Designed miniproteins, single chains, continued (3). Designs and how they scored, part 88

Each design is a single chain, and the fold is of that chain. pLDDT is the mean over its residues in the fold that is shown.

## One batch from the design tools (miniprotein)

Design m11057
Fold by ESMFold2-Fast:
Structure m11057 (fold): chain A 78 residues (1-78)
Amino acid sequence: SAAAEEEERIRRLIEEVVERFKPYAEKAYETGDEEAKKKAMIPLEIQAEAAKIYEAVPGEEGERRAIEYLVEQLEKLL
């Protein structure tokens, strides 16, 4: 189904972004580097904003808008 294909696409996109940002997350954890912390937080901030969209707009429209935002913003990080 389109929903299952969308979930798989989102999962792969998140995995790619996590791998790309892993060096910043590791540097932030090991050294406390402020710039590395800031960069490591970017994917988390995008996910938090998508969650806010989902909560602000009722039903299927909110889910659709949240997914659209999440995909667009995460793709910009690759």
Scores: mean pLDDT 85

Design m11058
Fold by ESMFold2-Fast:
Structure m11058 (fold): chain A 57 residues (1-57)
Amino acid sequence: GGGSATAGVTTARGFAEAGDVEGARLAADNAIQSGDSGGPGLGRNSRALGEAAVERA
């Protein structure tokens, strides 16, 4: 089931693209807390997105 994970990734990506690294991390944490089976991997992916956003800036 990717619905909750997909929503979390989309939200985190939006924050990262806006330059809001902290918001991206919080969105990832919320996805993990939702109990989605992909949650741990989602958190790792959002951290990478946040780091990439900082490097782009």
Scores: mean pLDDT 59

Design m11059
Fold by ESMFold2-Fast:
Structure m11059 (fold): chain A 70 residues (1-70)
Amino acid sequence: SSETAAMLALLRRELTELAIEKLGELGPEAQRIVDEAVALARELIAAGASPEAAAQTAFDHARRQLEALA
């Protein structure tokens, strides 16, 4: 749906901004984490999670990975 697409785009943007904030740049490792988070959110939605819950879960998971790189 358009709402799902918008939420996934927002998730990608928020994680990209977080990666630049925490690491100083969107390098290959950070880009992979962002891509995997968006894929995880899509997978969770396909499994029956709400788009909001899926995006939050994926964001929290990716945030922990980005913090581990910093």
Scores: mean pLDDT 87

Design m11060
Fold by ESMFold2-Fast:
Structure m11060 (fold): chain A 77 residues (1-77)
Amino acid sequence: SEEQISEIEKLLNKAMDETIKLLKEGRFEEASKVYNDALKKAEEILKTLSGDDYERAKQIINEKIAELKKKAKELFK
C-alpha cells in the first residue's frame, strides 16, 4: 500500500540522517548498526508487498542505499 511504501521511505531517510551523523562523529560501529537495523525493517515491510508496490518499494530502497553511499564517500575526502 501507499502507506507501507511511505513507511519504508520515512524509515530509511531517518536512518540515513542518523548514520551520517554517527559517521561524522567517528562512531562507525553504531552507524553500521543503525543502517543495518533500518534495512532489516524495510525488508520486513517489503516482504508484505506484491506486484507494482513491491517493485516500487524495492526501487526506493535501492535509491536510498545509493544516496547513503554517495554521502558517506563525500565525508572521507
Scores: mean pLDDT 83

Design m11061
Fold by ESMFold2-Fast:
Structure m11061 (fold): chain A 81 residues (1-81)
Amino acid sequence: SLSEEEKKELAERKKKIKEELKKLDPTLSEEEIEELYLLIEGLNLDEEEIKEILKLKKDPKALGEWISKKLREVALKEAKE
């Protein structure tokens, strides 16, 4: 379980990521921002990967293919210890 300090740090990180997403694409709804945040944290995405997702958000097929590739890469990394 996370400490109260770690929970506060994660909450602040989440807030900053959501604010940066709004700055990068002001047309994002709160629902879209939450979904993108979950992908960013779940897949441990860097800044370049976040920018790539934002470019693909209006192309569901390309976005889905990108996410699938990233999930495979994460799974292979975990399998290799």
Scores: mean pLDDT 74

Design m11062
Fold by ESMFold2-Fast:
Structure m11062 (fold): chain A 91 residues (1-91)
Amino acid sequence: SEVEKYGEQAESYLNQAITDAKSRKFDDAEKKLLKAIKLVEEAQKIDPSFKLKIPKKDEKDLSILYYGLYLEDPEKAQKLNLEMAKNFTVI
């Protein structure tokens, strides 16, 4: 489905963002995270209940991404964290 295609693309960008964050490329990580969020929001136009499911095993990687963004700009990181909570769910 179209929702599944948006979800798969969003997951790909999120994984790239995590990889960039692990390499301390936090500007690149932020840009890819924003692309993932936008794709989830496009999916939500079709299915308003849609959230990108993130395995609990990947929670540590997400914490690295958030920490890196926080070091660059705490206010922007807090805003992105709220947007992530709206668009992503940990399972």
Scores: mean pLDDT 80

Design m11063
Fold by ESMFold2-Fast:
Structure m11063 (fold): chain A 85 residues (1-85)
Amino acid sequence: MEKSEEALKRIEEAIKRVEENPENKEIALDEGMDLQKVGTELGEAGDYEMARLAMKSSALINRGAFNNDLEAAAEEVRKLLAEYK
């Protein structure tokens, strides 16, 4: 349910907030948690491809926050979004 386009926009919005706040670990962790929730909801709806993308993006952002490496995490998520299309 909902369009794949909506899920992609949510991931893009999350990564843009991380890119705009690369020193703010709390923002990154909050965005990561939101993407994990989005991924769970997509998986429950049967959209496994978008669920995996959202969950992998969440994991990368959370890892970046933990390692103080949010710029690299944002770059990796941008790569994932580019590879999706």
Scores: mean pLDDT 80

Design m11064
Fold by ESMFold2-Fast:
Structure m11064 (fold): chain A 100 residues (1-100)
Amino acid sequence: SLEEAKEKLIEFLKKIKEQIENDPRVSPETKAKIIEVLDELIERIKKATSFDQIKEAVNEAIEKLKKIGEESKDPRTQQIIDSIINLLKEYLKQIEEMLK
């Protein structure tokens, strides 16, 4: 169901937040920016009434994360952000398949 998909995605995002908060390779300033994007995404998912709204919210979060990576000018930070983006894309596909 859509509600089960939303709950699973929110749980997944909370786990990513915890991993980022505890990653010593990411600066406190960059952590704050990433966490803000993830928190905004969680709130948008909670309010979503369709899968298309979830997909739009995830895609907008991905674009914000890409910008944070670019602005960091740190290759390690960019790799970590790219990893998060890939996980978001993979999980979105899994959610889409569950809603078939």
Scores: mean pLDDT 87

Design m11065
Fold by ESMFold2-Fast:
Structure m11065 (fold): chain A 65 residues (1-65)
Amino acid sequence: MDLARELFLETARVMAKVYGAEILSESPEEVVLRIRYTTPEETKRALEGARNAAALIGTARIVEE
């Protein structure tokens, strides 16, 4: 579980930096990202893959502005 969560959080942080997204909250049960600027199709695919990998840690959520 910790490995999957660490991978998801690291991926989320990298995506935030690369795509100008903001991490709204991080918790053991939920990670919330806000994406303000990118092409959402590719970003959603990458984040959905990370979300699926982190499914064991609970709810992962993407909020788009």
Scores: mean pLDDT 58

Design m11066
Fold by ESMFold2-Fast:
Structure m11066 (fold): chain A 84 residues (1-84)
Amino acid sequence: SAADELEAKMEAVLKEAEEKNESEEELKEKVKELEEKLKEVQKEYEENPSEELRKEFKKLMEELLENGILLARKEEEELLKKLE
């Protein structure tokens, strides 16, 4: 299913991020950049719908979800470390 494919992709991204040891600040910047790109593509799609823009929108949504989850996990990890 599409959900199973997304889960597998997220697991691969999590492994890569663990190896790269990306900081909370780096993930925040990535999320901001992806959100701005998503807004631009969405606006372009609303003005001139195309299959290419739809695919780009979907790709950006997936990347935003992946990086958003990584950021949330990193923020929780850092918060827990400060409390202990």
Scores: mean pLDDT 75

Design m11067
Fold by ESMFold2-Fast:
Structure m11067 (fold): chain A 80 residues (1-80)
Amino acid sequence: LPPEAQALLDRLRAAVAARDAEAAAEAYRGFLTRFMPHEGYSDEELLAGARLAIERGGRLIRNPRDRVEAVAADIAALSR
């Protein structure tokens, strides 16, 4: 997992634990913009996702991690 992606996921987890939807949406935006640039999301969609993750005790955080791990694996395969 790239260190920058891990930092964004850690920030997302911390924001969800603090129930800070704005901070969670910012971390999620940063993650999607840098590691999923072909996925277009509005501020409204990012805030809705962050609020849902807070409501469900962070269960949705696993989806971003799984996607980052898949992207990291693809990059590693291309580099070998």
Scores: mean pLDDT 57

Design m11068
Fold by ESMFold2-Fast:
Structure m11068 (fold): chain A 86 residues (1-86)
Amino acid sequence: AKEALAGLLATEAKNAMIEAGVPEEKAKEYAKQFYDAAVAGDVAKVQQIADDAVDLVRKTSGEEAAKKLKEILDKIVAAVEELARL
């Protein structure tokens, strides 16, 4: 089901954000917005949430952590784009 795949992708995004230094509560907020946008097929909104999380990590944890998070989130956003075509 599309919702099940969106849920898995949102969980992966949340875990990646937490590992990169996003506070757990903020990562949960981002993951909820990500899930809602992914289910709606709003790839632009998913990308915006990913960009916001990467920018937060860059400011709080530095450029290297932000780069690693971006690489993970770029793959997740690509998976959401594929999901939106279904």
Scores: mean pLDDT 87

Design m11069
Fold by ESMFold2-Fast:
Structure m11069 (fold): chain A 78 residues (1-78)
Amino acid sequence: STSVEKRRLELLQRAKDIMNEIETLEKQGVEAKQIAANEESSGKRSRLLKEAEQIHQERVTKMIELSMLIGEYHALQT
């Protein structure tokens, strides 16, 4: 095995971890939005929507990280 092979395995494992994190955040975001939709208090609804937005921002950050890792993986051809 080479250092390139080791780096490929590290990138694949990190990509799998990030994909799992993205799926978890997607489920949490959907749940937060559903709870907010059923909330009659405007103050509580606002807080739940802020939580959903925070989850969305974290998910977007993870998706960008995943895209960069996939790009690095594909660049490792030597």
Scores: mean pLDDT 86

Design m11070
Fold by ESMFold2-Fast:
Structure m11070 (fold): chain A 65 residues (1-65)
Amino acid sequence: SSERRERAVRAVMEATGLSREQAEIVVDAVIEGGGEVDVDEVAERTGLSREQAIRAVRAAQEALR
């Protein structure tokens, strides 16, 4: 639902300090992948380092539990 997505986006922003646009890309990747994501693709799309992308993905996975 849109509410679940918005809650996850806000949680990722709070946990990582990412922009809304970056957090939305991360959350959408986790949702579309059914909880699994290609971290390197997320890093390329967001401009994040691999380590920052890993932290953002983990935050999104926890928020979407």
Scores: mean pLDDT 84

Design m11071
Fold by ESMFold2-Fast:
Structure m11071 (fold): chain A 74 residues (1-74)
Amino acid sequence: MSAEEREAEANRLLAEFAREVKAALEDPSLTKEEKIARIEELTRRVVARLEALGLPRTAAFARALGDHVIRELE
């Protein structure tokens, strides 16, 4: 995979992560605790996928973003 292809895939994964986090936050059927648990799982999955692409700094950014959203819910 080229650096350009890796960047494109990382951008796709981050956009998907942002959409899924937004969907969890806007879901009226979920409690605050269920939203936190879902965002933690989404964060873990995107971090693992970014790390597998060899992008540890982008993975750290995604983790920080997920942690920030969870703190705002607390």
Scores: mean pLDDT 87

Design m11072
Fold by ESMFold2-Fast:
Structure m11072 (fold): chain A 78 residues (1-78)
Amino acid sequence: MTRLEVKKVKEEENDDYKTTEYEVLDAQGRVLLRVTVKEYKDGTVEITIETAEGTISYTGNNFVGGNPIKVLENLAKE
């Protein structure tokens, strides 16, 4: 299995939302995809995934338990 590196590259917060950007790198340090997470103060979360093939956006509410954002944060800590 090829090990992928997940890196937190940007974190920004204002009164309405918090934005965190992650990059997933290959073994050569090339960016395979970029993940942008926006957490709104009302509990809305927007996830944008940018790849070489295009951009995928996801909007959801009330991420309680099994939070995918925490999975990404834990991967980025390494």
Scores: mean pLDDT 67

Design m11073
Fold by ESMFold2-Fast:
Structure m11073 (fold): chain A 87 residues (1-87)
Amino acid sequence: DVAKKLAEDYINTRKLALRLYVEGRLDELRALEAELLAEHEKNPDAYVTLDKERKIRKYYPDKEELKEAGEIAKPFLDALEAEYEKL
């Protein structure tokens, strides 16, 4: 299931970014952002995430799969946004 895997990896990628920010590990955060951006620039139609082992994953969802992934991820991303607001 592309939508579910994309949602899970996207949530984990966002959680890692927040953790690095909160811990003041800004060099690691910048390196992560640069790596994800570089992969996206090579594959502009791809949704680039990290898996649970911090390996680059590329997803090519259709419009329905992307919408489903967004719906699955929404409650977790809303929770992460609330954590950012507490900082």
Scores: mean pLDDT 82

Design m11074
Fold by ESMFold2-Fast:
Structure m11074 (fold): chain A 78 residues (1-78)
Amino acid sequence: SLEEEIEKLRKEAEELRREALRLHEEAALLYMKAQVLKLAGDEKEAEELRKKAEELDRRAREVEEEARRLEKEAKELE
């Protein structure tokens, strides 16, 4: 039914939003660790963690965009 399709899209979007939040939280922790390493003089390790954090943030934004598309589809079916 149409109601079941809308509910499925909303649940998928919700799961993607949770994943994006998790990725942002992981990125934030890596940024914090990178700052600590930079202050300790471990600039190479700090830069590696910073690159990983930037990659996680990028993935989080992609996942958020996908969630928005599913939310829009669900609204269009209403």
Scores: mean pLDDT 89

Design m11075
Fold by ESMFold2-Fast:
Structure m11075 (fold): chain A 96 residues (1-96)
Amino acid sequence: SLPVLSLEEIKKRILEDIDYRIRQTKDPEVKKALEEFKKRVENAKSYDELIEILREAQRKLLAIYEEKNDLGNAFVARVEFKVYIDVLEKSKAAEA
C-alpha cells in the first residue's frame, strides 16, 4: 500500500528525485524543464498545488521524451510521477 506522508516529507523526496534526474540527463531541454519544476515544487504550499505541478511536469517531460524517442525515460517518468501523485492524493485524504 502507498504511504501517508507529510507535505514536507513528500516535497523532500520529489526534490531529491528531480536533483537525481538533473544530474543524469544529457539533454538541455529536459534539464531546463526539471530546473523550472524544481523551483515550483520548492515553493508549493499545499497538496493540491503540488499535485498540479506534478501533473504539468509529467505532461511536459513525457512530451519531450516521446519526441526524442527516449522510451526508457518516458516510462520511468510516467510511473514515478503517478506514484508521487497517488501518495499526495492519499496523504491529502488522510489529513482531511
Scores: mean pLDDT 87

Design m11076
Fold by ESMFold2-Fast:
Structure m11076 (fold): chain A 117 residues (1-117)
Amino acid sequence: KAAEAGLRGAEAGEAGDAEKGLEAAREAGRNRKGTSGTAGQAAGGAGGAAGGAKQKDDKLAGEAAELGGSGDPNFSAELAAGQAGGVAGIAGGSAKLAGDEKGAEAGLRGTEAANRA
């Protein structure tokens, strides 16, 4: 649920769709529970930030990064994406250590989306 939303957000971000990434982060946040919820929200935030970076929309990137648990609304889109990717990687790592395969996958995909921004 939350991890699935995060994965969709990361995919949307890789495609340059900041709004879809942002919606995925919100969906993951609503279903946030345990490591899967944290990783899913972070992945969605990273995806939204990546999309924002591709669009050069600092506001969308910052909002998405904040929903993922990082970011500053005054950061450039690229900086917001980088920070959100880092948070997604940390959350995914934590999920993996907890045995949450879907959370780990969501975090990894979020980091990959941010790195491609």
Scores: mean pLDDT 72

Design m11077
Fold by ESMFold2-Fast:
Structure m11077 (fold): chain A 100 residues (1-100)
Amino acid sequence: SEARRLAREAAEVAREALEAVKKNTKDEKAIELAEEAVRLAEEATKAPSIEEAIRLLEEALRELGEAEAASKDEKAREALREAARRLSEIIRELERLRRA
């Protein structure tokens, strides 16, 4: 399924962001928010519908935004912004599949 592949890509994007955050900062709040984004994106890979996957990924996107706001490290913030951009693209692709 293309939707399942996109959800797996979203989970990978979130995991890469978490690794970058952990590598560049010890800010517990930023790490916890990035970990929550990973959890939500991983749940999206198991979602029973495209609509539920989109909902979970939109929540993950919000958590990445909060992690960026919590972080004072420039590299961590850059990684979180890039992950949010890529995740937004994946959400748009899932919305197109839902309409097909």
Scores: mean pLDDT 90

Design m11078
Fold by ESMFold2-Fast:
Structure m11078 (fold): chain A 60 residues (1-60)
Amino acid sequence: DSWTLTDEFKTALEFLYGIDGDKLNGKTIEEAKSALEKALGTTVPTDIVKALLEKYGTKK
């Protein structure tokens, strides 16, 4: 299953971290983790990625 992000969250990601929110839109937890790690240049715990998607996204 993939996750669709809200427009507000995509805007916040771009503003705060310079991350294109569309790169995280429609992603599974594993894909979102990989995209976040590439964008931030560091490892991100899976639990944090899951919590972030559950708070600011909709499961598809």
Scores: mean pLDDT 72

Design m11079
Fold by ESMFold2-Fast:
Structure m11079 (fold): chain A 82 residues (1-82)
Amino acid sequence: SEALKEVLEKLKTLTPEQVREAVNRFIKENNIDAEPIGEGAARVLVNGSEETQKAFLDGLYERSNGKFTKEEFYEKLLEALK
């Protein structure tokens, strides 16, 4: 997915604190059925392998319960990270 590639590239440019704030805002603003992430999860999203990052983000997508297509989900997440 093009949007997923852009999300992964954007994550490399952010601090764990910026990622934590952006992801938690994204969860809240889009009513995703997920608990707010802590610093540990944010560090994984900045410094983890592509496989680990994708697995975490796909988990958030699943918790959106069909509110978005996968591409729409990653497009909205990318916007939240800007």
Scores: mean pLDDT 85

Design m11080
Fold by ESMFold2-Fast:
Structure m11080 (fold): chain A 93 residues (1-93)
Amino acid sequence: MLSPVLAFQQIIFLLQSGAPDEEIKPLFDLLDTDGSGVISFDEFKALLKALYPDLSDETIEDIFRLLNVSGRPMEEGVDYDDFLRGLRRLLGI
């Protein structure tokens, strides 16, 4: 079973490689463990803490806000389109 950490790393690789969105969506669905169609702040925080244990909660919150391209309330989470656009901005692509 692909861990959410490995799924996230694979998303970053595919985005940097210019892969089509259709290849990325199944990996996003693995991060969306409750099937809500959005990544919650708590899910995102758990993911980043697993990858980067020394990251502060404040830094993770700032990154999550950058992923929220549409400016939705933080409690509504980040949907697939905002997640991809936000990650592309963070990666400089």
Scores: mean pLDDT 78

Design m11081
Fold by ESMFold2-Fast:
Structure m11081 (fold): chain A 74 residues (1-74)
Amino acid sequence: STEEVLKEIIEILERLKNGELSVEEAEKELQKIFKSNPNLPSIVGNAAAVALSSLRDGDLAGFERVLAVLRKLA
């Protein structure tokens, strides 16, 4: 379901935040999810991309705002 896929995306981003995954590993896992779930709303893919970009730029506040949006959708 869309809700289960959203939960998986959130778990990947939480693991990235906690240092359990590198940005490159998180990107690879997210790409696999999006390729397997083409019917996900585009806002979810865009939000994940913004979260990854925010962490690369050291923008933790931006990352947390994106996580909050994804959690509301789940």
Scores: mean pLDDT 84

Design m11082
Fold by ESMFold2-Fast:
Structure m11082 (fold): chain A 71 residues (1-71)
Amino acid sequence: MLKDELVESLEKLAEEAKKDPDLQPLAELFEKYAELARKASDSQMPAIAEQAQRDADRLMAEYAAKKAAAA
């Protein structure tokens, strides 16, 4: 995976998340991983992408659970 491709994908995901006030923690997560990817080597990109996906999945699960409980 190319570094520039991962950084661009994470930045786009952060911008989409910023449009929803409830998803601000997710936006901050993607921005943090985009910055980490910019500083890391190409060989680390798969590990960074996997960790970002795992952390995003956890935040989305928590968000979904809170919305379900509030209904």
Scores: mean pLDDT 80

Design m11083
Fold by ESMFold2-Fast:
Formats: C-alpha cells, sequence, structure tokens
Structure m11083 (fold): chain A 120 residues (1-120)
C-alpha cells in the first residue's frame, strides 16, 4: 500500500512536470510565431533583429523549466526561421513556419524522452 502510493505519486509528479514543460514549449513557439509575423510585416531588419532578441531572451528565461538543451533547440529554430523570413520574401514566411514546427516537435521529443528515462 504505502510503496504503491509513493510510486504513483512519483509517476504523477513526473507527468505533471512533463505537461508543464510541453505547455511552456507551446507558449514559447506561439510567442515566436507572433513575433515573426510582426517582423515580416515591419519589413525592417532592425525591428526583426529586436524581435528575434526578445524571443531568444524569453526562451533563455524558460531554460530553468524546459532545460538548456531544449531552449537551445528552440533558439536555433527561431533564428533559422527569422533568417528565412527576412531573406526570402516569396517563401520566407512558409519556411519560417516549417522551422518553428520542426523545432517544437524536436523540443517535445526531448521532454518526452527525459520523462520516460525518469519513469524507467
Amino acid sequence: MAKEAAEEARRKAIEEEKEEKLKTVEELVEFAREALKKAIESKSEEEGGKLLGEVVEKIREANDVISSETGFVLGEAVAEGYKAALEDKENGEKLAEEFLERGKEEAKKLIEEEANKKLS
């Protein structure tokens, strides 16, 4: 009884931590998507650079929640997305969205793999 209760509580805590990290990744990607949209609409490299900096800083602040490895993956995806959006007027927005979705899926995979290690 007591051992089963402790193991269940541990599994629940790991699942709740995983859900919090996944939610944080979703929120960071949505913030990055909105910032990218503003950067594209501004048609300004200066404004685009400022918005990229704000997104990177927000991801960095979240490293204590999602880990530095997951934050690095998201940061690289955002940087590649911004570069595509600013350099390619015809396909840049589509490419930026593809980079953000790829980064999100890779970040989620890292979070799920870490949770699975703790459950093993």
Scores: mean pLDDT 81

Design m11084
Fold by ESMFold2-Fast:
Structure m11084 (fold): chain A 80 residues (1-80)
Amino acid sequence: SAETEARIKELLAKAQELAQQAVNETDPEKIKELLKEIKKIGKEIVALLLSQGTENAREAAKLLEEEMKKFEEYLNKKIA
């Protein structure tokens, strides 16, 4: 639906902003807090994508989950 598409777009913009903050952050505790928020938003986006029931949305959800895993690994390595 148009409402679901608008919500996904809004959440993606928020996730992108938080991801940029996390990349530029040097405080490990702040990075952990940002990562938790990014993961929460990412789960909401994946759920909304899967709710659309299309093949394209399922592929987008899978790619987003893979990107989130790689980003989490990157940030965890940065704060290790």
Scores: mean pLDDT 88

Design m11085
Fold by ESMFold2-Fast:
Structure m11085 (fold): chain A 95 residues (1-95)
Amino acid sequence: SELEKKRIEQAKKDIEGALKALEYYVPLLTPEQRETILETARKHLSPEIVKKIEEIFEKNKDKPPGSPEEQTIALIVASVALAALGVAEDILKKA
C-alpha cells in the first residue's frame, strides 16, 4: 500500500539521520563510552548496521574526547540514535 511505502521510506531516512548523528557525536566520546555504545548496538541492531557503527568508531579512535559536557550530550544523542535505528530496522523487517 502507499502508506506502507511511506513508512519504509521514512525508516530508511531515519537510519541515515541516526548514522549521521553518530558520525558527528561519537568522536566526542571516550574509548570506554564508545565501547558501551557499541556493545548496546551489537545486542539490538543488525550486523550490517553494527558494521557501519564500528567503521565510524575506527575512523575516530585516535581523536581526543570532548569536554565532559560535550560527552554527556554525545551519550544522550548516541542513545537516541541507537533507539531510532532499532525502531527503523523493526519497521523494515515487518515490511
Scores: mean pLDDT 85

Design m11086
Fold by ESMFold2-Fast:
Structure m11086 (fold): chain A 81 residues (1-81)
Amino acid sequence: GPKGRYLDASALTTEEEVLAALDEVVPTLAPGEILGVRLPASLWARAEALAARVEERFGLPARVSRSPEDGTALLLVERPA
């Protein structure tokens, strides 16, 4: 199955801090690996805009998954196989 990694960004406060954390993690992704990023609640309303910024910055597909139970936004970044 596809290999996944997880980054808990819930303690961060800004889009810029999340992007800086991704600058360290995204280059280390293996081909076919999906990175799940738990976004801070302050950024849940901005999650789709942040996904677009990630695609522009890294050239990788990014999408948002939301929990129907509590609205928790998870950003998914995929490195192609």
Scores: mean pLDDT 85

Design m11087
Fold by ESMFold2-Fast:
Structure m11087 (fold): chain A 83 residues (1-83)
Amino acid sequence: MSTNITGSMLGRSLREALLELGVPEDVADAVGQTGEDTASRYGVMMGATAARRKGLQLGLSPEVVNEAVNRALERAAEEALKL
């Protein structure tokens, strides 16, 4: 593939999406960082999975977590395509 989503792109996009959904900054930061760290080591789809698990562990609803991850993946893909 000619376009790559980085862990940083995923982490930033997760944080932004969670903040837009009204999630507190500390929770958004924890989920975003978990997604970034996992994506940087194991790829973007594993990062998205880790972010979902972290959000659920921190008390976020599955609906909020799924919406945030979907928005983050779309934004990260768009950002990567602009490179």
Scores: mean pLDDT 81

Design m11088
Fold by ESMFold2-Fast:
Structure m11088 (fold): chain A 77 residues (1-77)
Amino acid sequence: IEPLRRLLEAIKAGNLDEVRRILEEEFTPEKVKELAKKYGVSVETIALDLESLGNVARGLGRPDVAELLHEKAKELR
């Protein structure tokens, strides 16, 4: 999923501002519903993908980034 790949690149770059921007602009509840429809997955699947990216961020020593991702995943549920 293209927005998730862009989000992963921002996480790997350690760019907190870009992670926040992507989550606020491209992972609104309405846009997540459109992504789910486009890729033939559930909204819950995308929320779980965000949780997984949060775990990646934590593994990279960025608990601040992980918290943003986990908060967004919770918001979508």
Scores: mean pLDDT 84

Design m11089
Fold by ESMFold2-Fast:
Structure m11089 (fold): chain A 85 residues (1-85)
Amino acid sequence: SPLLEELKRLLKQAGLIPPDVPVEDLTEEDIVRVLAEALMRKTGWSREEALAAARSLISALKNVTSEEEREAVRRAVRDLVESLA
């Protein structure tokens, strides 16, 4: 998914993924864990809540079908990652 690849790059740029880890080496499950860890640190959510939110986000990114939705979601993802940095 182009949006999932964008999310991987944004997470690395925000310092949520170590600089020495190539984004191409990261699985979808790795991204779910990175997002959940960042959510837990910023919000105090439980691991279960953070993992559920991360998985929902990844699922939503994979199901975007329109150009307008893709652009709106890309902006929302950027804003989210910046808030978690």
Scores: mean pLDDT 81

Design m11090
Fold by ESMFold2-Fast:
Structure m11090 (fold): chain A 81 residues (1-81)
Amino acid sequence: MLSEEEFEAEVYTALGLIYLAIGKNDFERGDYESAIESYEKAIELFEKALEINPDNTDARRYLEEARKFLEEVKKKLEEAK
């Protein structure tokens, strides 16, 4: 059974995944500003999960993925000026 802290880390990871999905959808629609906001929220949530449970492999993997997508969308936003 998960401790309260481990459960909280799982909740943060799940919320991060929701924002990661929102960001991907915004990026696909060309809403680069909204995609950036969603990816930044996902990053914060995955970082919180890792602060609580540093061994959370999923949170670590998704954090790296979110950071890569954030850089990609920032490049697209620069091109859209």
Scores: mean pLDDT 83

Design m11091
Fold by ESMFold2-Fast:
Structure m11091 (fold): chain A 72 residues (1-72)
Amino acid sequence: SEAAEQQRRLEWAREATEELVERLSRYLGLPRATVREMIRNGRGEELLAGLTPEQRAELEAWAAEQERRWQA
């Protein structure tokens, strides 16, 4: 039971990470591999700084939706 829940959490986190990479790639016009590398190297703040206020609001709304779905 607990092991299955932990695996579900890991799968969800992996899927959410890939969706985040896809969104940032689309917003910034960067390859997904470049976005992943920047996140891995602790440069995520630079990615967020490159977003327009509208893109950032959309990303934050998406993140909030993921959190709500996870808590349900």
Scores: mean pLDDT 81

